# Designed miniproteins, single chains, continued (4): the designs that were tried, part 91

Each design is a single chain, and the fold is of that chain. pLDDT is the mean over its residues in the fold that is shown.

## One batch from the design tools (miniprotein)

Design m15151
Fold by ESMFold2-Fast:
Formats: C-alpha cells, sequence, structure tokens
Structure m15151 (fold): chain A 77 residues (1-77)
C-alpha cells in the first residue's frame, strides 16, 4: 500500500521498466484504489487498470512524472 500517488508512480515505473507486473493499493483523497499494471511483451507497452475501470495501454519505458499524471487522471475520472 502507498499513501501517495508519487510513491506508487516511483515503484511502478521501476518495476514496469524492468518488465515486472505490479499490483498495489494507493491512497488518493481519502479513498483506497487498487492499481494493476502489466507489461505487454508483444508491444513496447503496459496495461494499467484502476479498480474496475477499463484498462488503458501506455508506452514503455515510462517516466515517474508521466505515470504520476496518468494515475491522477484515472483516479479523478
Amino acid sequence: KYDTIQQAAEAFAQQLNAGIPAITEVLYQGQVYLVKARPLKSKSKFELQVDDKPAQEFSLPISVSDLKNILEQMMSA
């Protein structure tokens, strides 16, 4: 569990750029979100899903700042 999107983005970026899937809980605005991320080996991309929302694809490698912005948008939608 991460208490900030920044901490989650740092950990996830490291794992995804290394080709490792990541699943964790992130606290955002008093609510806990389940975040799942999976590298797509057939593409230079990864899949990201927040709770039961539709999964979205993003390019690899991913920067911490880009991932933080993506997480903020997906959690605030």
Scores: mean pLDDT 80

Design m15152
Fold by ESMFold2-Fast:
Structure m15152 (fold): chain A 57 residues (1-57)
Amino acid sequence: MSDEEIERALESAREVLASGDRVQLLNARRELERDPQMMARPEGQELLAEIERELAK
């Protein structure tokens, strides 16, 4: 993915976090986990951790 595509994906994941929708959070976690380029980035790893924390509430 290009850096612009990565930034767009990160912004979409942040919007899902803000929504608090459990189904959307589960889907976003799965999508992030399956993207090796996103998981190679600290920002992607932090967003995954934030989604997992939100799901634990």
Scores: mean pLDDT 76

Design m15153
Fold by ESMFold2-Fast:
Structure m15153 (fold): chain A 64 residues (1-64)
Amino acid sequence: SSDQQELMDSLVSHFRQYLLERRPTPEQQQAYQDALVKNLRSLGFTDEQIEEFRKRLDEVRSEV
C-alpha cells in the first residue's frame, strides 16, 4: 500500500540520517537495522517487502 511505502521510505531516510549524524559502529548499525526489520514484520509487512527494505538499508550503509 502507499502508506506502507511511505513508512519504508521514511525509515530508510531516518536510517541514513542516523548514520550521518551519529556515526554508529557496524555493530550498532546492524542492531538498528534488525530493530527496524522486526518492527516492520510486527506491522504485517510481507517477506518480499522486508527483503527489499533490507536491500535499501544495505545500499545506504555502503554509501555513507
Scores: mean pLDDT 86

Design m15154
Fold by ESMFold2-Fast:
Structure m15154 (fold): chain A 74 residues (1-74)
Amino acid sequence: NAAEAASRGAFEGAMKGGPDEASTLARKYAQEAGGDDVAEAAGNIARAYGKSGFTPEQVGRAAGGGADAAILGK
């Protein structure tokens, strides 16, 4: 599931190194499960939430939601 992958990547990235890492890992994990469009949506949302001071858990939830929206919007 691309949403679960994006959520895991964003959470791990946020825990490791903040917004840029949250974006990088969200993109990588979402790419493996859902392709480029899903990866871009997940990564952008992870970065935005990470920069806004949300917790790693909140960043993960947001990235997963963005991945789901991108899949449904294809």
Scores: mean pLDDT 79

Design m15155
Fold by ESMFold2-Fast:
Parts: sequence; C-alpha cells; structure tokens
Structure m15155 (fold): chain A 94 residues (1-94)
Amino acid sequence: VTPLELALGDVIRDIEDAAMDIYKKHSSDEEARKLADEAIKKANQAGLYASDGDYEGAIEYLRKAAEIISKVDPLSAEIIRKKIKELEELLKKS
C-alpha cells in the first residue's frame, strides 16, 4: 500500500462518513438522501478507477462526490476538497 493509496482511501471514507451523516440528520429529506446516495456512488466509482491504477479518474469522481455533499453539508465538503488537493499533490510526486 502506497501513501497515495492510503490518502485516497481516507478521502473515500470521509465522503462515506459525510453521506452517512446526511442520512442520519436528514432522514425525512428525500432530496438530501438522494444526494447522499449519489455521493456514495461517486466515491465507489473513484475506488474502482483507483483499483485499475487510474488515479486521475479516481480524483475526478472524488471531486464530483464532494460537490454533491456541498449541496447539503458545505463544511464537510470543504474539508474533503482540501484532502483532495493534498491527494493531487501526492499523485504529482509519485
């Protein structure tokens, strides 16, 4: 496992945690739950790209997930986006 793989896994977990928090706090809000589902699907797609060695594709889908989360939880999305920038720097150094 490389530092890049660990950092990517951390971002995926943060997205999943944010989406689960949206489910818990917005359980009666159909649109918020739909956005949480979409964010999880994007995070899963990022994991698939990373498994194929396509880290650029993985990062693209992580950014899409963060954008979706920002519609319900802008604070968590900002934290995730900062981690994505760190991940991009790790990719450049790899």
Scores: mean pLDDT 86

Design m15156
Fold by ESMFold2-Fast:
Structure m15156 (fold): chain A 75 residues (1-75)
Amino acid sequence: MKKEIEELKEKALAAVEAGDFATAAEYVRKLLDINTEYALEEAEEVLDYARARHGFLSPELAALERELQALLDAR
């Protein structure tokens, strides 16, 4: 589980660095689907990095940020 989460985070961060927001969104969604505290924290870190790196979130990443907040509020 933790290794899978780490691999998904690394792939999401690489996609963000490349400006490939569609691929980044796929990996962030997989982190949200795992729905553990650790996976949600890693998804949040990816989204924070995307905003810091590019100055904005794509519509797909912004939708995932809202979904992440809903999952965190449900815990």
Scores: mean pLDDT 84

Design m15157
Fold by ESMFold2-Fast:
Structure m15157 (fold): chain A 68 residues (1-68)
Amino acid sequence: MHKEKGEEYKKKGEEAFKRGDYESAVRHYADAIGYYLRALRENPDDEETRENLREVMRKHGEAADKLP
């Protein structure tokens, strides 16, 4: 299910970020964003998914800022 995949890739992104692997963190967060957007397209009323999407978008930006 798209929501569960979003959470999975969010965690992978967080783990990569902790290791200083910002390139992998950006890729994993981008995947999480994609899955959360698909989940919201299927269920627009999912407030939890909207909150998770906002958090992951913020974390994606933080990881991208670490890249040259």
Scores: mean pLDDT 84

Design m15158
Fold by ESMFold2-Fast:
Structure m15158 (fold): chain A 62 residues (1-62)
Amino acid sequence: MKEDIEKLLEQIKKAAPGLKESDIPNLLTAARAYLRSLGYTDEEIDEALEEIEKIVKEQLKK
């Protein structure tokens, strides 16, 4: 369950060192469009976007 979300989160963790705080809104918009195209519900997408934002912010605070 949510295999695509788990893969997306791992890819974002890997890319996070190259991201800036200003990239977060665009990243969240792209992730929402991607997950919606895969048939996830708005609730599942919102939960995934919250985790993406946490991951990026945690990496930026290193």
Scores: mean pLDDT 77

Design m15159
Fold by ESMFold2-Fast:
Structure m15159 (fold): chain A 72 residues (1-72)
Amino acid sequence: MPSIEEVIEELRKLLERGESPDTIAGTLHRLARDMGLSRREILRLLEVLSQAFLDNDPEGGLREVERLLREA
């Protein structure tokens, strides 16, 4: 199973490469599933990431995703 650190690192790399929000969200969905998170937990993570892109605060989004992963 991927670690929280591995998930955040992969998402950060996608952001640094300028990958689309859809690609980043798809990667988060896949990795969260591999971690064994529930559908409800995954949907919450995707909501947080989506809102961060709308707010133009992707770094804030990654911090909130990390917080939620540690609570799961």
Scores: mean pLDDT 85

Design m15160
Fold by ESMFold2-Fast:
Structure m15160 (fold): chain A 80 residues (1-80)
Amino acid sequence: SMGEEARRLAERGIEVANEAIRLAREHGNISAEMHAGAGVMAAATALSLTDRGKPDVELARKALETAERALEAARRGEEG
């Protein structure tokens, strides 16, 4: 269902964003940490919408994409 898909994407977004925050802090990459924080907020919003019976698969997917980009930046050790 759309609700299950939105939940799955949003939960993965939170996991990826939290890993990005951890690595960004380890490398002192403030830009990547801030972008990862935005990913957490977006994914949490997508989960909240799903819990309210208003799943937004596109929002959940964009949240995961934001988290994945932040993780890639954090892994590269780039200052952004």
Scores: mean pLDDT 84

Design m15161
Fold by ESMFold2-Fast:
Structure m15161 (fold): chain A 98 residues (1-98)
Amino acid sequence: KKKEKLLMKKFIINQLKEQVKAELRAGIDDLLREGVITPEQAEELRKLLDENPVEASRKLAEIARQAGREDVAKRFEELADKLTFLDEQIKNIEKELK
């Protein structure tokens, strides 16, 4: 029954990661709409988000900061930190599940 609690915890954390990824996808769409990035850059960032969400979030923060959008950059940095924390929690749960 402890294993059921760990599996439920992992499910919830994965759902939180998907919420963060959805927010990052919305952020890419906003930067594209505002003309901060090109359609080609948006496609590259979406692919990076699927492959490495933390790296994608940090690149989005860098792009936003270079565009003078410090508040947006800070938000992307917060999302990168949240993803890193959630990834560490999943790794710990997987170690316990063996």
Scores: mean pLDDT 85

Design m15162
Fold by ESMFold2-Fast:
Structure m15162 (fold): chain A 79 residues (1-79)
Amino acid sequence: MVREVAERVARLVKERLGVEAPLEDAERAVRAALEAAKVFGPEAVKEVMERDIAALTDPRERELGRELKRLVLEAIERS
């Protein structure tokens, strides 16, 4: 699951922004979000991601952030 979600995150980042993120970095980020949800609850992770997305000025980055938030929250729900 973590690797599958990380591969999808890396693919979206490349597709939307043209940036090739290392799979290891994406996997670490997904794992950190899942661990944070277990400690602080899924709503806390959602609030942090929404705050970070709201701080983005590029509409393309903001749209990507919304897609990544959905994928991470779906992964948390399935865990």
Scores: mean pLDDT 80

Design m15163
Fold by ESMFold2-Fast:
Structure m15163 (fold): chain A 100 residues (1-100)
Amino acid sequence: SDRIEDLIKQLEDFIDSRKDLSEEEKEFLKKVIRKVLLENEEKFLSIKSGEEFLKELIKELKNYIKNSDLSEEQKEVINKFLEELVKRLGDEEAEKYFKE
């Protein structure tokens, strides 16, 4: 789906803008994001607001940590990203990054 690929690209651009992540951590997060969005494509494509999109992304990333065979280092990388998403969920700017 072109729309799901556009959503993935927006999240990848957001990950690339992070100054607190190494290039290896960014590549790992991009793989996780792509997998999570593609495995839940219909759900993410049905969402019409950035706030609801962030809520669902947070939920699915927490499920990914719980159900995936991840190292402690990999869990820490995803948790850093989750902390930023939770912060942005309380911020009106979240809508700007995930609209359309």
Scores: mean pLDDT 79

Design m15164
Fold by ESMFold2-Fast:
Structure m15164 (fold): chain A 105 residues (1-105)
Amino acid sequence: DEELEKLKKEAEKGDVKAIEELTKKALEALDELTRLVESENPDEEEIEKLKKKVSELSKAIDKGYESAKKNKDEEAVKTARDSALKLTSAEIRYIGAEIDRELKE
């Protein structure tokens, strides 16, 4: 996905709008991942693809945070930190869904 690769590169440079767009895409992927895990017949291939996507987007945001700190860009630093909090909350929800699935036998 050429458009996604461009957004990742912009976010890695500490671009606020790119970080916000990647955060939105990562949250959408985590919501879809949670939904798939809760489904009766989980698509394991789709789950692995979404896990990889979330990992790649999170790494780009982390690089953006480092770039923002180096550039002393307070707005970009705040945006990346807010992103990390949102993604952590969504990840906790996903982990909870996995635990519930395992306990259901």
Scores: mean pLDDT 84

Design m15165
Fold by ESMFold2-Fast:
Structure m15165 (fold): chain A 70 residues (1-70)
Amino acid sequence: MEMAERAERFARTVAKQAEEVDEAMAKKVLELARRALETARTGTPWETLAAIFELGSAVGEASLKIRKAK
């Protein structure tokens, strides 16, 4: 639970920075973060872990976009 909340907060920070570079990517990161939190509430621990992993991948893509844009 706490891990999913921390991941969501970090993803929100990344999405805020990505919004200036690629709004669609920022929205995707926020949607995946919301889904990860919802899965933590309603799903199994394994489903929550999978959702966090998918969020991590999107955060990585967004971070690369931000870094290239400076």
Scores: mean pLDDT 75

Design m15166
Fold by ESMFold2-Fast:
Structure m15166 (fold): chain A 78 residues (1-78)
Amino acid sequence: AVELLMELVKPVRDLAEEYLKTGDKKLLDEAKKLGDQFSQIAQLAKKNGDLDLAKVYQQVANEMYEIVKEAQEKAKKE
């Protein structure tokens, strides 16, 4: 569900927003780690036969990566 996606990506949005305020690249690294973590959970769910859960967690990971990419692009323009 869209609502679940928005809730799960909030920590990454918060990290990206703080990165844009501070310039601290460590915050982007933490955001990327969260994306990697959800991607790993999605792969585990797929191996266990839970395809619906795998799709949800992979969508979360993809959205987290997109948020990080957008923050990096904004930092270059400012």
Scores: mean pLDDT 82

Design m15167
Fold by ESMFold2-Fast:
Structure m15167 (fold): chain A 83 residues (1-83)
Amino acid sequence: MKKIVLKKTLKIGNTTIEATVEITELSENKSYVKISVKLTTTENGKTTVIERVDEGIVEMSAEEAAEKARETLKKDEEVAKEL
């Protein structure tokens, strides 16, 4: 079973954003995708952790799904740098 994992970490002020995209090949035209985003913020000695997980099946190959995920992560990094 082919599995592709993409990870990205951004630090903005007191907030650390950790994004993980896991792609599992189910067939040549079907992949399982799991997106996990973890935000950790420390303010006035208090640490808050928020984790969001979205998962689903997409009608595309694991390699195609990985390519789209890489493109999206790159655009998000460029947008975050401009803000």
Scores: mean pLDDT 76

Design m15168
Fold by ESMFold2-Fast:
Structure m15168 (fold): chain A 97 residues (1-97)
Amino acid sequence: MEKLQEAARKVLEAASKLPQEEVEEFNKKIEELIEEFSEAVKKGDVKKAEEYAKKLLESLEEYFQKVVEADPSAKEASETVLEYIRKLLEEKIKAAK
């Protein structure tokens, strides 16, 4: 999926303009949320999986707003990546049911 890879690359390039400390803090938060989501899915805990998916998307939306403020050209790419992640999380939750 080249279009998604290009969008992800543009978001990462824009994110490089943000303070390193902010990027590292965001990466740690996202990694923890992904781990919690994956564990909930493995356990078949659909309610917790939905809760962590929501927190993940909210955190990504906040971060992508900062990325777009630093580089407005990344707006469309950020929206593309966010929509793809949302769809993936929904599909994984449905598969866990």
Scores: mean pLDDT 81

Design m15169
Fold by ESMFold2-Fast:
Structure m15169 (fold): chain A 88 residues (1-88)
Amino acid sequence: EIEELLKELEELIKKLLKLLLEEEEDIFSAIGRYLRLLGYLIELERDPNNKEAYENLIKYLEELLKETTNPEIKELLKKIIEILKKLQ
């Protein structure tokens, strides 16, 4: 069932990336967040059993959750974090 959780994760991350680009006025911050998130996703696709990769991604998403004021982004981040914790 890891494959189903990864597909759900991909869909949620795509929604998150779209909202981050739409809400963020500072394009450099938006690009930085986008590239970092994409980098973690690529590492997870290469090795979905890498616990350290999940931990690093979760930490990054928790920091984004503290910084965002958009309630839709907060809910997406919470759902993504929950799925990542299930995949560990």
Scores: mean pLDDT 74

Design m15170
Fold by ESMFold2-Fast:
Parts: sequence; structure tokens; C-alpha cells
Structure m15170 (fold): chain A 66 residues (1-66)
Amino acid sequence: VTLSEEQLQELSELLRQLVEEGLISADEATRIGVLVVLGRLDEARALIATLPEAAQARLLPFLDSL
């Protein structure tokens, strides 16, 4: 899966907000970002499934749009 520049910006902003809210760590945000950019969506979904439900609710709709 190839992300558009707009999708990359949306992902970066979403991950930044989750870190600022304390729902995920900066390291977790970096890992999710890398997996999504590499098109490893199944691994990204597996990682997101280990996160708080509030983080999952924000990240999963974004992945479903890809």
C-alpha cells in the first residue's frame, strides 16, 4: 500500500495527538508510523490491538480508509 502525502500528514497528526493525550508512547507512535508506511498493515493492526481502546478507536478507522 502506497500512502499519499495527505495520508502521511493525517497519520503523523493523529499519532502526535495520541502521544500528547498520553494514550501511546512516542516509541509506539514511531513503530506504527513505520509499519503503515511500509504497507505492513496486519502488523500495524496487531500492534494497535495492544494499545488502549481510545487509541484503537482513532487509529483503526484511518487504517480502514487505506
Scores: mean pLDDT 83

Design m15171
Fold by ESMFold2-Fast:
Structure m15171 (fold): chain A 72 residues (1-72)
Amino acid sequence: SLVEEASTLLASVLTPEQLKQLEELYKSDQELAKLRVIDLLKELEAPEDIIQAIENDDDLLEQVLERASLLL
């Protein structure tokens, strides 16, 4: 699934502390958190379909962050 693929990519490069900071950023500034996640996924050469899906769906971003937390 898109959630599993994106969360696995994020978990591969983020520490638990960095992910927690990103989750806290999502609670305070969703747009900035989204931009940071998209930048990370672009650096990791994630498929364009995943990047586009996250850009257009805040609920999907929340699911990705929650799943990544479980992988760390």
Scores: mean pLDDT 83

Design m15172
Fold by ESMFold2-Fast:
Structure m15172 (fold): chain A 63 residues (1-63)
Amino acid sequence: EKRKKIIELNNRIIGLTLRLIGLQWDLEYQDLTPEQVAQIEADMASLRAEIERLNKELEELKK
């Protein structure tokens, strides 16, 4: 069912976006080692790429 797929995809995008916001908050406000900063930056880049992919898929489904 198209509607259910749209809801599932949107919920996944929201969940990934909340994780990205949490990592950005940690990066900005926490006392982190250079190694921790590098790991968070890598994780954020990966999350941004997946969010972009899912957003494109969601837009195609809404057409």
Scores: mean pLDDT 82

Design m15173
Fold by ESMFold2-Fast:
Structure m15173 (fold): chain A 60 residues (1-60)
Amino acid sequence: SQQQIDQLVQQGEQLRQQGDLDGAASSYRQAVQLALDAGDVETARRLGIRLKEVVDEKNA
């Protein structure tokens, strides 16, 4: 549901702020999967970009 996606995004943002990039990436991956399951391609695409940003930051 949109509420679950929003909660996972907020969790990912909080974890990123704390420096937990692994936790942030995990939360965003879950949010992307829920968006795809809901057929919300636009949300999945946008969250996929955020996920890539976190993964790139972790691997920098």
Scores: mean pLDDT 84

Design m15174
Fold by ESMFold2-Fast:
Structure m15174 (fold): chain A 68 residues (1-68)
Amino acid sequence: IDGRQMGRLAADADPKGLRELSKTGAGGALAQAASVSKENAEIVGEMVARYAPAEEVAEASRLVATHA
């Protein structure tokens, strides 16, 4: 999953998925962006994939894949 796909999945996630995502570091920013718009989620997803620690990116990716 690339950063844009991660953002799209976050925007499509159920409320439980967004809640779990909001408890993580990088996932918190992604959950906030997803609550605003799918376009914002795609942008933030790409930034998270590029600049966040690898372990936080992996956790966010697993959570959105599970709940999308």
Scores: mean pLDDT 79

Design m15175
Fold by ESMFold2-Fast:
Structure m15175 (fold): chain A 100 residues (1-100)
Amino acid sequence: GKILEYAQQAVESAEQALEAGRKGDILSTVGFTLRTIGSGLDAIRLAKESGDPEILKAVERITRFSVRASLYALRGDFERAEEELRRAREELRRLEELLS
């Protein structure tokens, strides 16, 4: 569904921010960070409309970790970015189980 699609897009954009950050492409890292925020907010909006508090909690966590990953990539802290991205992926798996 659309919730999962936006949550996946947030994680994918955070991964792209990390890749751009590693290359020193700050403008692309900013662009992917903004996409991560936008996709996460869209996922949160739809999760609130669903009325399921467990789905909302998972989506809020995915968004939080994905945004943190992209912000760490912006500041050149790639190890912390990877750790936050790993957490985002774990919460994404939980969301997939909740929607199955």
Scores: mean pLDDT 91

Design m15176
Fold by ESMFold2-Fast:
Structure m15176 (fold): chain A 64 residues (1-64)
Amino acid sequence: MSPREQTLLAALRDLLDFLKQNNAPQSLIDRVEDTIQRALDGKLSEQELWDELRRVQQQIHDLL
């Protein structure tokens, strides 16, 4: 993985921990876990990983 991809993956893991600690909807937790797994399997580009991170951040904003 590129250094950038590693940084984005770390940000997604931090968001996953946040979601679990704050009892977020299971569907959102499952989506983030799936995204992390797909990235680890090399199935996501850096751009797709960035786009998913932004979508998750937007969904968290909508939960506030």
Scores: mean pLDDT 80

Design m15177
Fold by ESMFold2-Fast:
Structure m15177 (fold): chain A 78 residues (1-78)
Amino acid sequence: MSFIDQGRQYYQQGNYTQAGDYYYQAGQQTNNGIFYIRSGRYYYRSGNYDQAIQMYQQAGQLGMRSLSQQNIQRIRQQ
């Protein structure tokens, strides 16, 4: 089973921390910023704001800079 399949399974269970962990692993394996954005959104939902910011920063380095900056500013204003 892929990291993406496992991440989706945990998301469906409401376990956002585990979903974030598996999408983070998918991002590392594929070097695709979209998976870091998904990981960051799940960490944000679980209240893990520092980890969410780190994931958005990684996504920004992989071409998702504008979306990354918008999500980081949202967290910092809370």
Scores: mean pLDDT 83

Design m15178
Fold by ESMFold2-Fast:
Structure m15178 (fold): chain A 80 residues (1-80)
Amino acid sequence: MKKTPKSWLEKAKEAFQEGNYEEALKYLDKAILGAMLTGEYRVAAEAFELYKEILEKQGNKDGLKELEVQIRYFRELAGE
């Protein structure tokens, strides 16, 4: 059954707190795609923020600047 973008974000946050970064990233991909499709841009922004934090914790710094641009873009779309 299709989950809401917010529920995918909550699952990602839970996996992140457990140190399961790969599972968290998988849930973030679902949250971002779902949020973009439903116009839940704040959820998309929050998902990209967690995505960036996970990459930093893994020592994977590829695309961090691109993620920052995406975070600002979706915050602007959310009226922030």
Scores: mean pLDDT 80

Design m15179
Fold by ESMFold2-Fast:
Formats: C-alpha cells, sequence, structure tokens
Structure m15179 (fold): chain A 97 residues (1-97)
C-alpha cells in the first residue's frame, strides 16, 4: 500500500503509548530519587541520577526505546529496583557505543 492516513494514525497511536510509558518511568524514577535523597540513601540516588543521564543521552541519539522499556520494568519491581536500574544503565551504555 501507499502511505495513507490509516498508516499515519497507527504510527501516532503507537507514539502515544510509548510517550505514556516513558512518562510513567521518568515520574517513578524522579519520585524514587527524591525518596532516596530524603532517606540518605546516596548510593540509590546516584544510581537513579546515572540512569536519568543515560536515558537523556540515548534519547538524543534516537536509541532510547529499549532503555525506557528496561526502566519501566525496574520501576515495577520494588525488590530488584537497584539491580534492574543498573541493567538499564548498562544497556544504555552498550547502546551508545
Amino acid sequence: NALGERTLAGVRAWGERDIARRKKSLDELEKRLQEARENGDFDTAKLIEEALKRVKEAEEKGLSGPVFDALYEAVQDKENFDEKVREAVKLAEETLK
């Protein structure tokens, strides 16, 4: 098929879902960063700050999709949060190489 309005609508709908997922991940990371700072957990705070930095670098290169997916999983798992955030940071570093 030639590019049509229905194809553009599909791409737009996908983009809206991606934006919602990214916003949720960022909002939860910022919340946990604030909680870590208030609790004096500077190791967790530093880890979250590094993750936010790597996400921004990946987004500038158009490679942020897998990184945001990994961070979305991290914010959903309270017990393994730090480990999953570290995995997302490593994924971003590998993606940016």
Scores: mean pLDDT 71

Design m15180
Fold by ESMFold2-Fast:
Structure m15180 (fold): chain A 63 residues (1-63)
Amino acid sequence: REGVAEALLKAAEVIASHLDPETKQKILEEARKTADEMKQLPLGEAGRKARELYEKIKKIAES
């Protein structure tokens, strides 16, 4: 569970590093919020939160 949250946060940081500062900040905020919540969830729900985060990051990056 914790490893999945850490992997997502790191991936978000890598993706965000190539974007403008404003978009980067939005992505990192969403990733940190989701990662923190995932640490308290069962594996199945953590996976669902991971997918939700991915969709949010994609939408922000496409904006």
Scores: mean pLDDT 72

Design m15181
Fold by ESMFold2-Fast:
Parts: structure tokens; sequence; C-alpha cells
Structure m15181 (fold): chain A 83 residues (1-83)
């Protein structure tokens, strides 16, 4: 998990949204990673990087799992309140 989070931050810093999306999909499968992804998405939103923030949250909101989807929707609501 920690190594994937590091690679995710590096991909975002480089503007590599394809790699960032692929890593975000992997992290969405691990509930232990959810708080770290939420923090990162909200930080990006506060910096005006809304596309990057939504890219991190997309795997959650399209999930067939109701709990994962709800968590993603809650993060999207927080992002929308920042913008």
Amino acid sequence: MEELLKKLKEAIEKGDLETARDIAVQLAEDPAAWPAIEELALELAKKGKIIEAKTLVAPYVISPDPETRKYGEEILEKIEKIT
C-alpha cells in the first residue's frame, strides 16, 4: 500500500493521469488505503487540481459495492464544497 501511495503521488506530480488512475483503481480495492486517498484528493481540490482529485475518486463511485460507492460519493461532495 505505502509503495503504491508513493507512486500515485509521483504520477500526479508528473501529470501522468493514466498511471495515477491505474494506481487509484488498485488502491480502491484496499479499504485501508481509503483515508489516504481521501486526504490526497481533498488536498488536490484545495490546490485547484479538480480533474486530478476526481480522477482519484472515480474508481470508488463506479464500484458495484454499495459501501465503496457511498464513500466515493461522500468525497465528491467534499470536493464540490471546496470548488
Scores: mean pLDDT 79

Design m15182
Fold by ESMFold2-Fast:
Structure m15182 (fold): chain A 81 residues (1-81)
Amino acid sequence: SLEEEVREEARKVAEKVAERLGWDEEGRQKVFDALLRFVREALESGAMTEEEVLERLRKLAEDPDAEFEPPPKLVEHRLSA
């Protein structure tokens, strides 16, 4: 299912980010947990769709310096409503 794919992609991103920062296995788990929480909050609030989350996670895997944030248009639309 899509949720399982999101989990696997988040795990890959967490491993890459932790390696870039030079963190140990405990640090990798912390990054993974933070990513999962961020993804769940984005999906629960409706800031991102499952497909958008997957695309963002793949981009983060390629660019570990990039920040995982919800698209500004979705956030702006909620504030303007």
Scores: mean pLDDT 66

Design m15183
Fold by ESMFold2-Fast:
Structure m15183 (fold): chain A 55 residues (1-55)
Amino acid sequence: MVPTDEQLEAFVTQLRAIIEKGKVDVALEAYDEFASRATPEQQARLAAAMAELLA
């Protein structure tokens, strides 16, 4: 099932919390799973968010 924009926003919030806890490996696994269900536009937005969170 393709994620909604609300689900994408909620996921980015969860991703930030995981990274803030130092669990970057867990964050990358969650990212890959979500991205596999996402549209190309959602994947681009996720990639931008991930790049900012890891900077």
Scores: mean pLDDT 81

Design m15184
Fold by ESMFold2-Fast:
Structure m15184 (fold): chain A 65 residues (1-65)
Amino acid sequence: SMLRERALREMQEIARETGSFREVRAEGDKFHVYVEEMTLRTIGALIAIIGVAFEAGFSVEVHVL
């Protein structure tokens, strides 16, 4: 799905720019977000990432490493 691919790219870009994420990946109908360090900046990025997924109609699972 083009919508899914666009959402994944946007989420990955947010994670990359923030610098405190290990990975964002798509599995089935969910996105998995792996957090290396939980900072205020990371929390802000997570809200944005969750928003992108929600608008695209997909759920997110957050994993704190």
Scores: mean pLDDT 85

Design m15185
Fold by ESMFold2-Fast:
Structure m15185 (fold): chain A 86 residues (1-86)
Amino acid sequence: MEEEKKKYLEKLIKDILEKARSTPVFTDEQIKEALEKTKELAKKGKTREYLRKNNPASLERVESMPELYREPTEIAMTLLDILIEL
């Protein structure tokens, strides 16, 4: 179960980063900054608070996921939201 959560999170982050890197609007520096900010928020348990303040619709999507995938989706949506706001 824990290993499955980690693999799902890694896949979501990889997909987001790959799309961001292929988009001319995002620089490598902006992508790196968004990733580091997301890691810090996740480490401090603040990803949910961030989404609630900045993108409540993303939080509703997280809650619609099966329990096993809620935390990975929350972290991935936080990364995506930070990238869009840069």
Scores: mean pLDDT 78

Design m15186
Fold by ESMFold2-Fast:
Structure m15186 (fold): chain A 81 residues (1-81)
Amino acid sequence: SDDLSSQSGSYVMQGNYDRGIDYANQALSIDPNNSDAWTNLSSAYRGNGNYDRSISYAQRALSIDPNNVSARIVLTDAQAG
């Protein structure tokens, strides 16, 4: 699931949000407690303007790992609009 989560993050960074979401969902199907995969979903939905889902997924990532800096950054960005 770490490899799938890493691929998800790479696609999100490239602006390919659909592939980022697909790989994150695959990572989560293996490990639903993968905080980085939830963060990647949050980033992808933030990137395509779906702030409500972005906030929800970032909160989920932080509920799993409160020290996930990337999740906290994405949550702050999504809340700013």
Scores: mean pLDDT 89

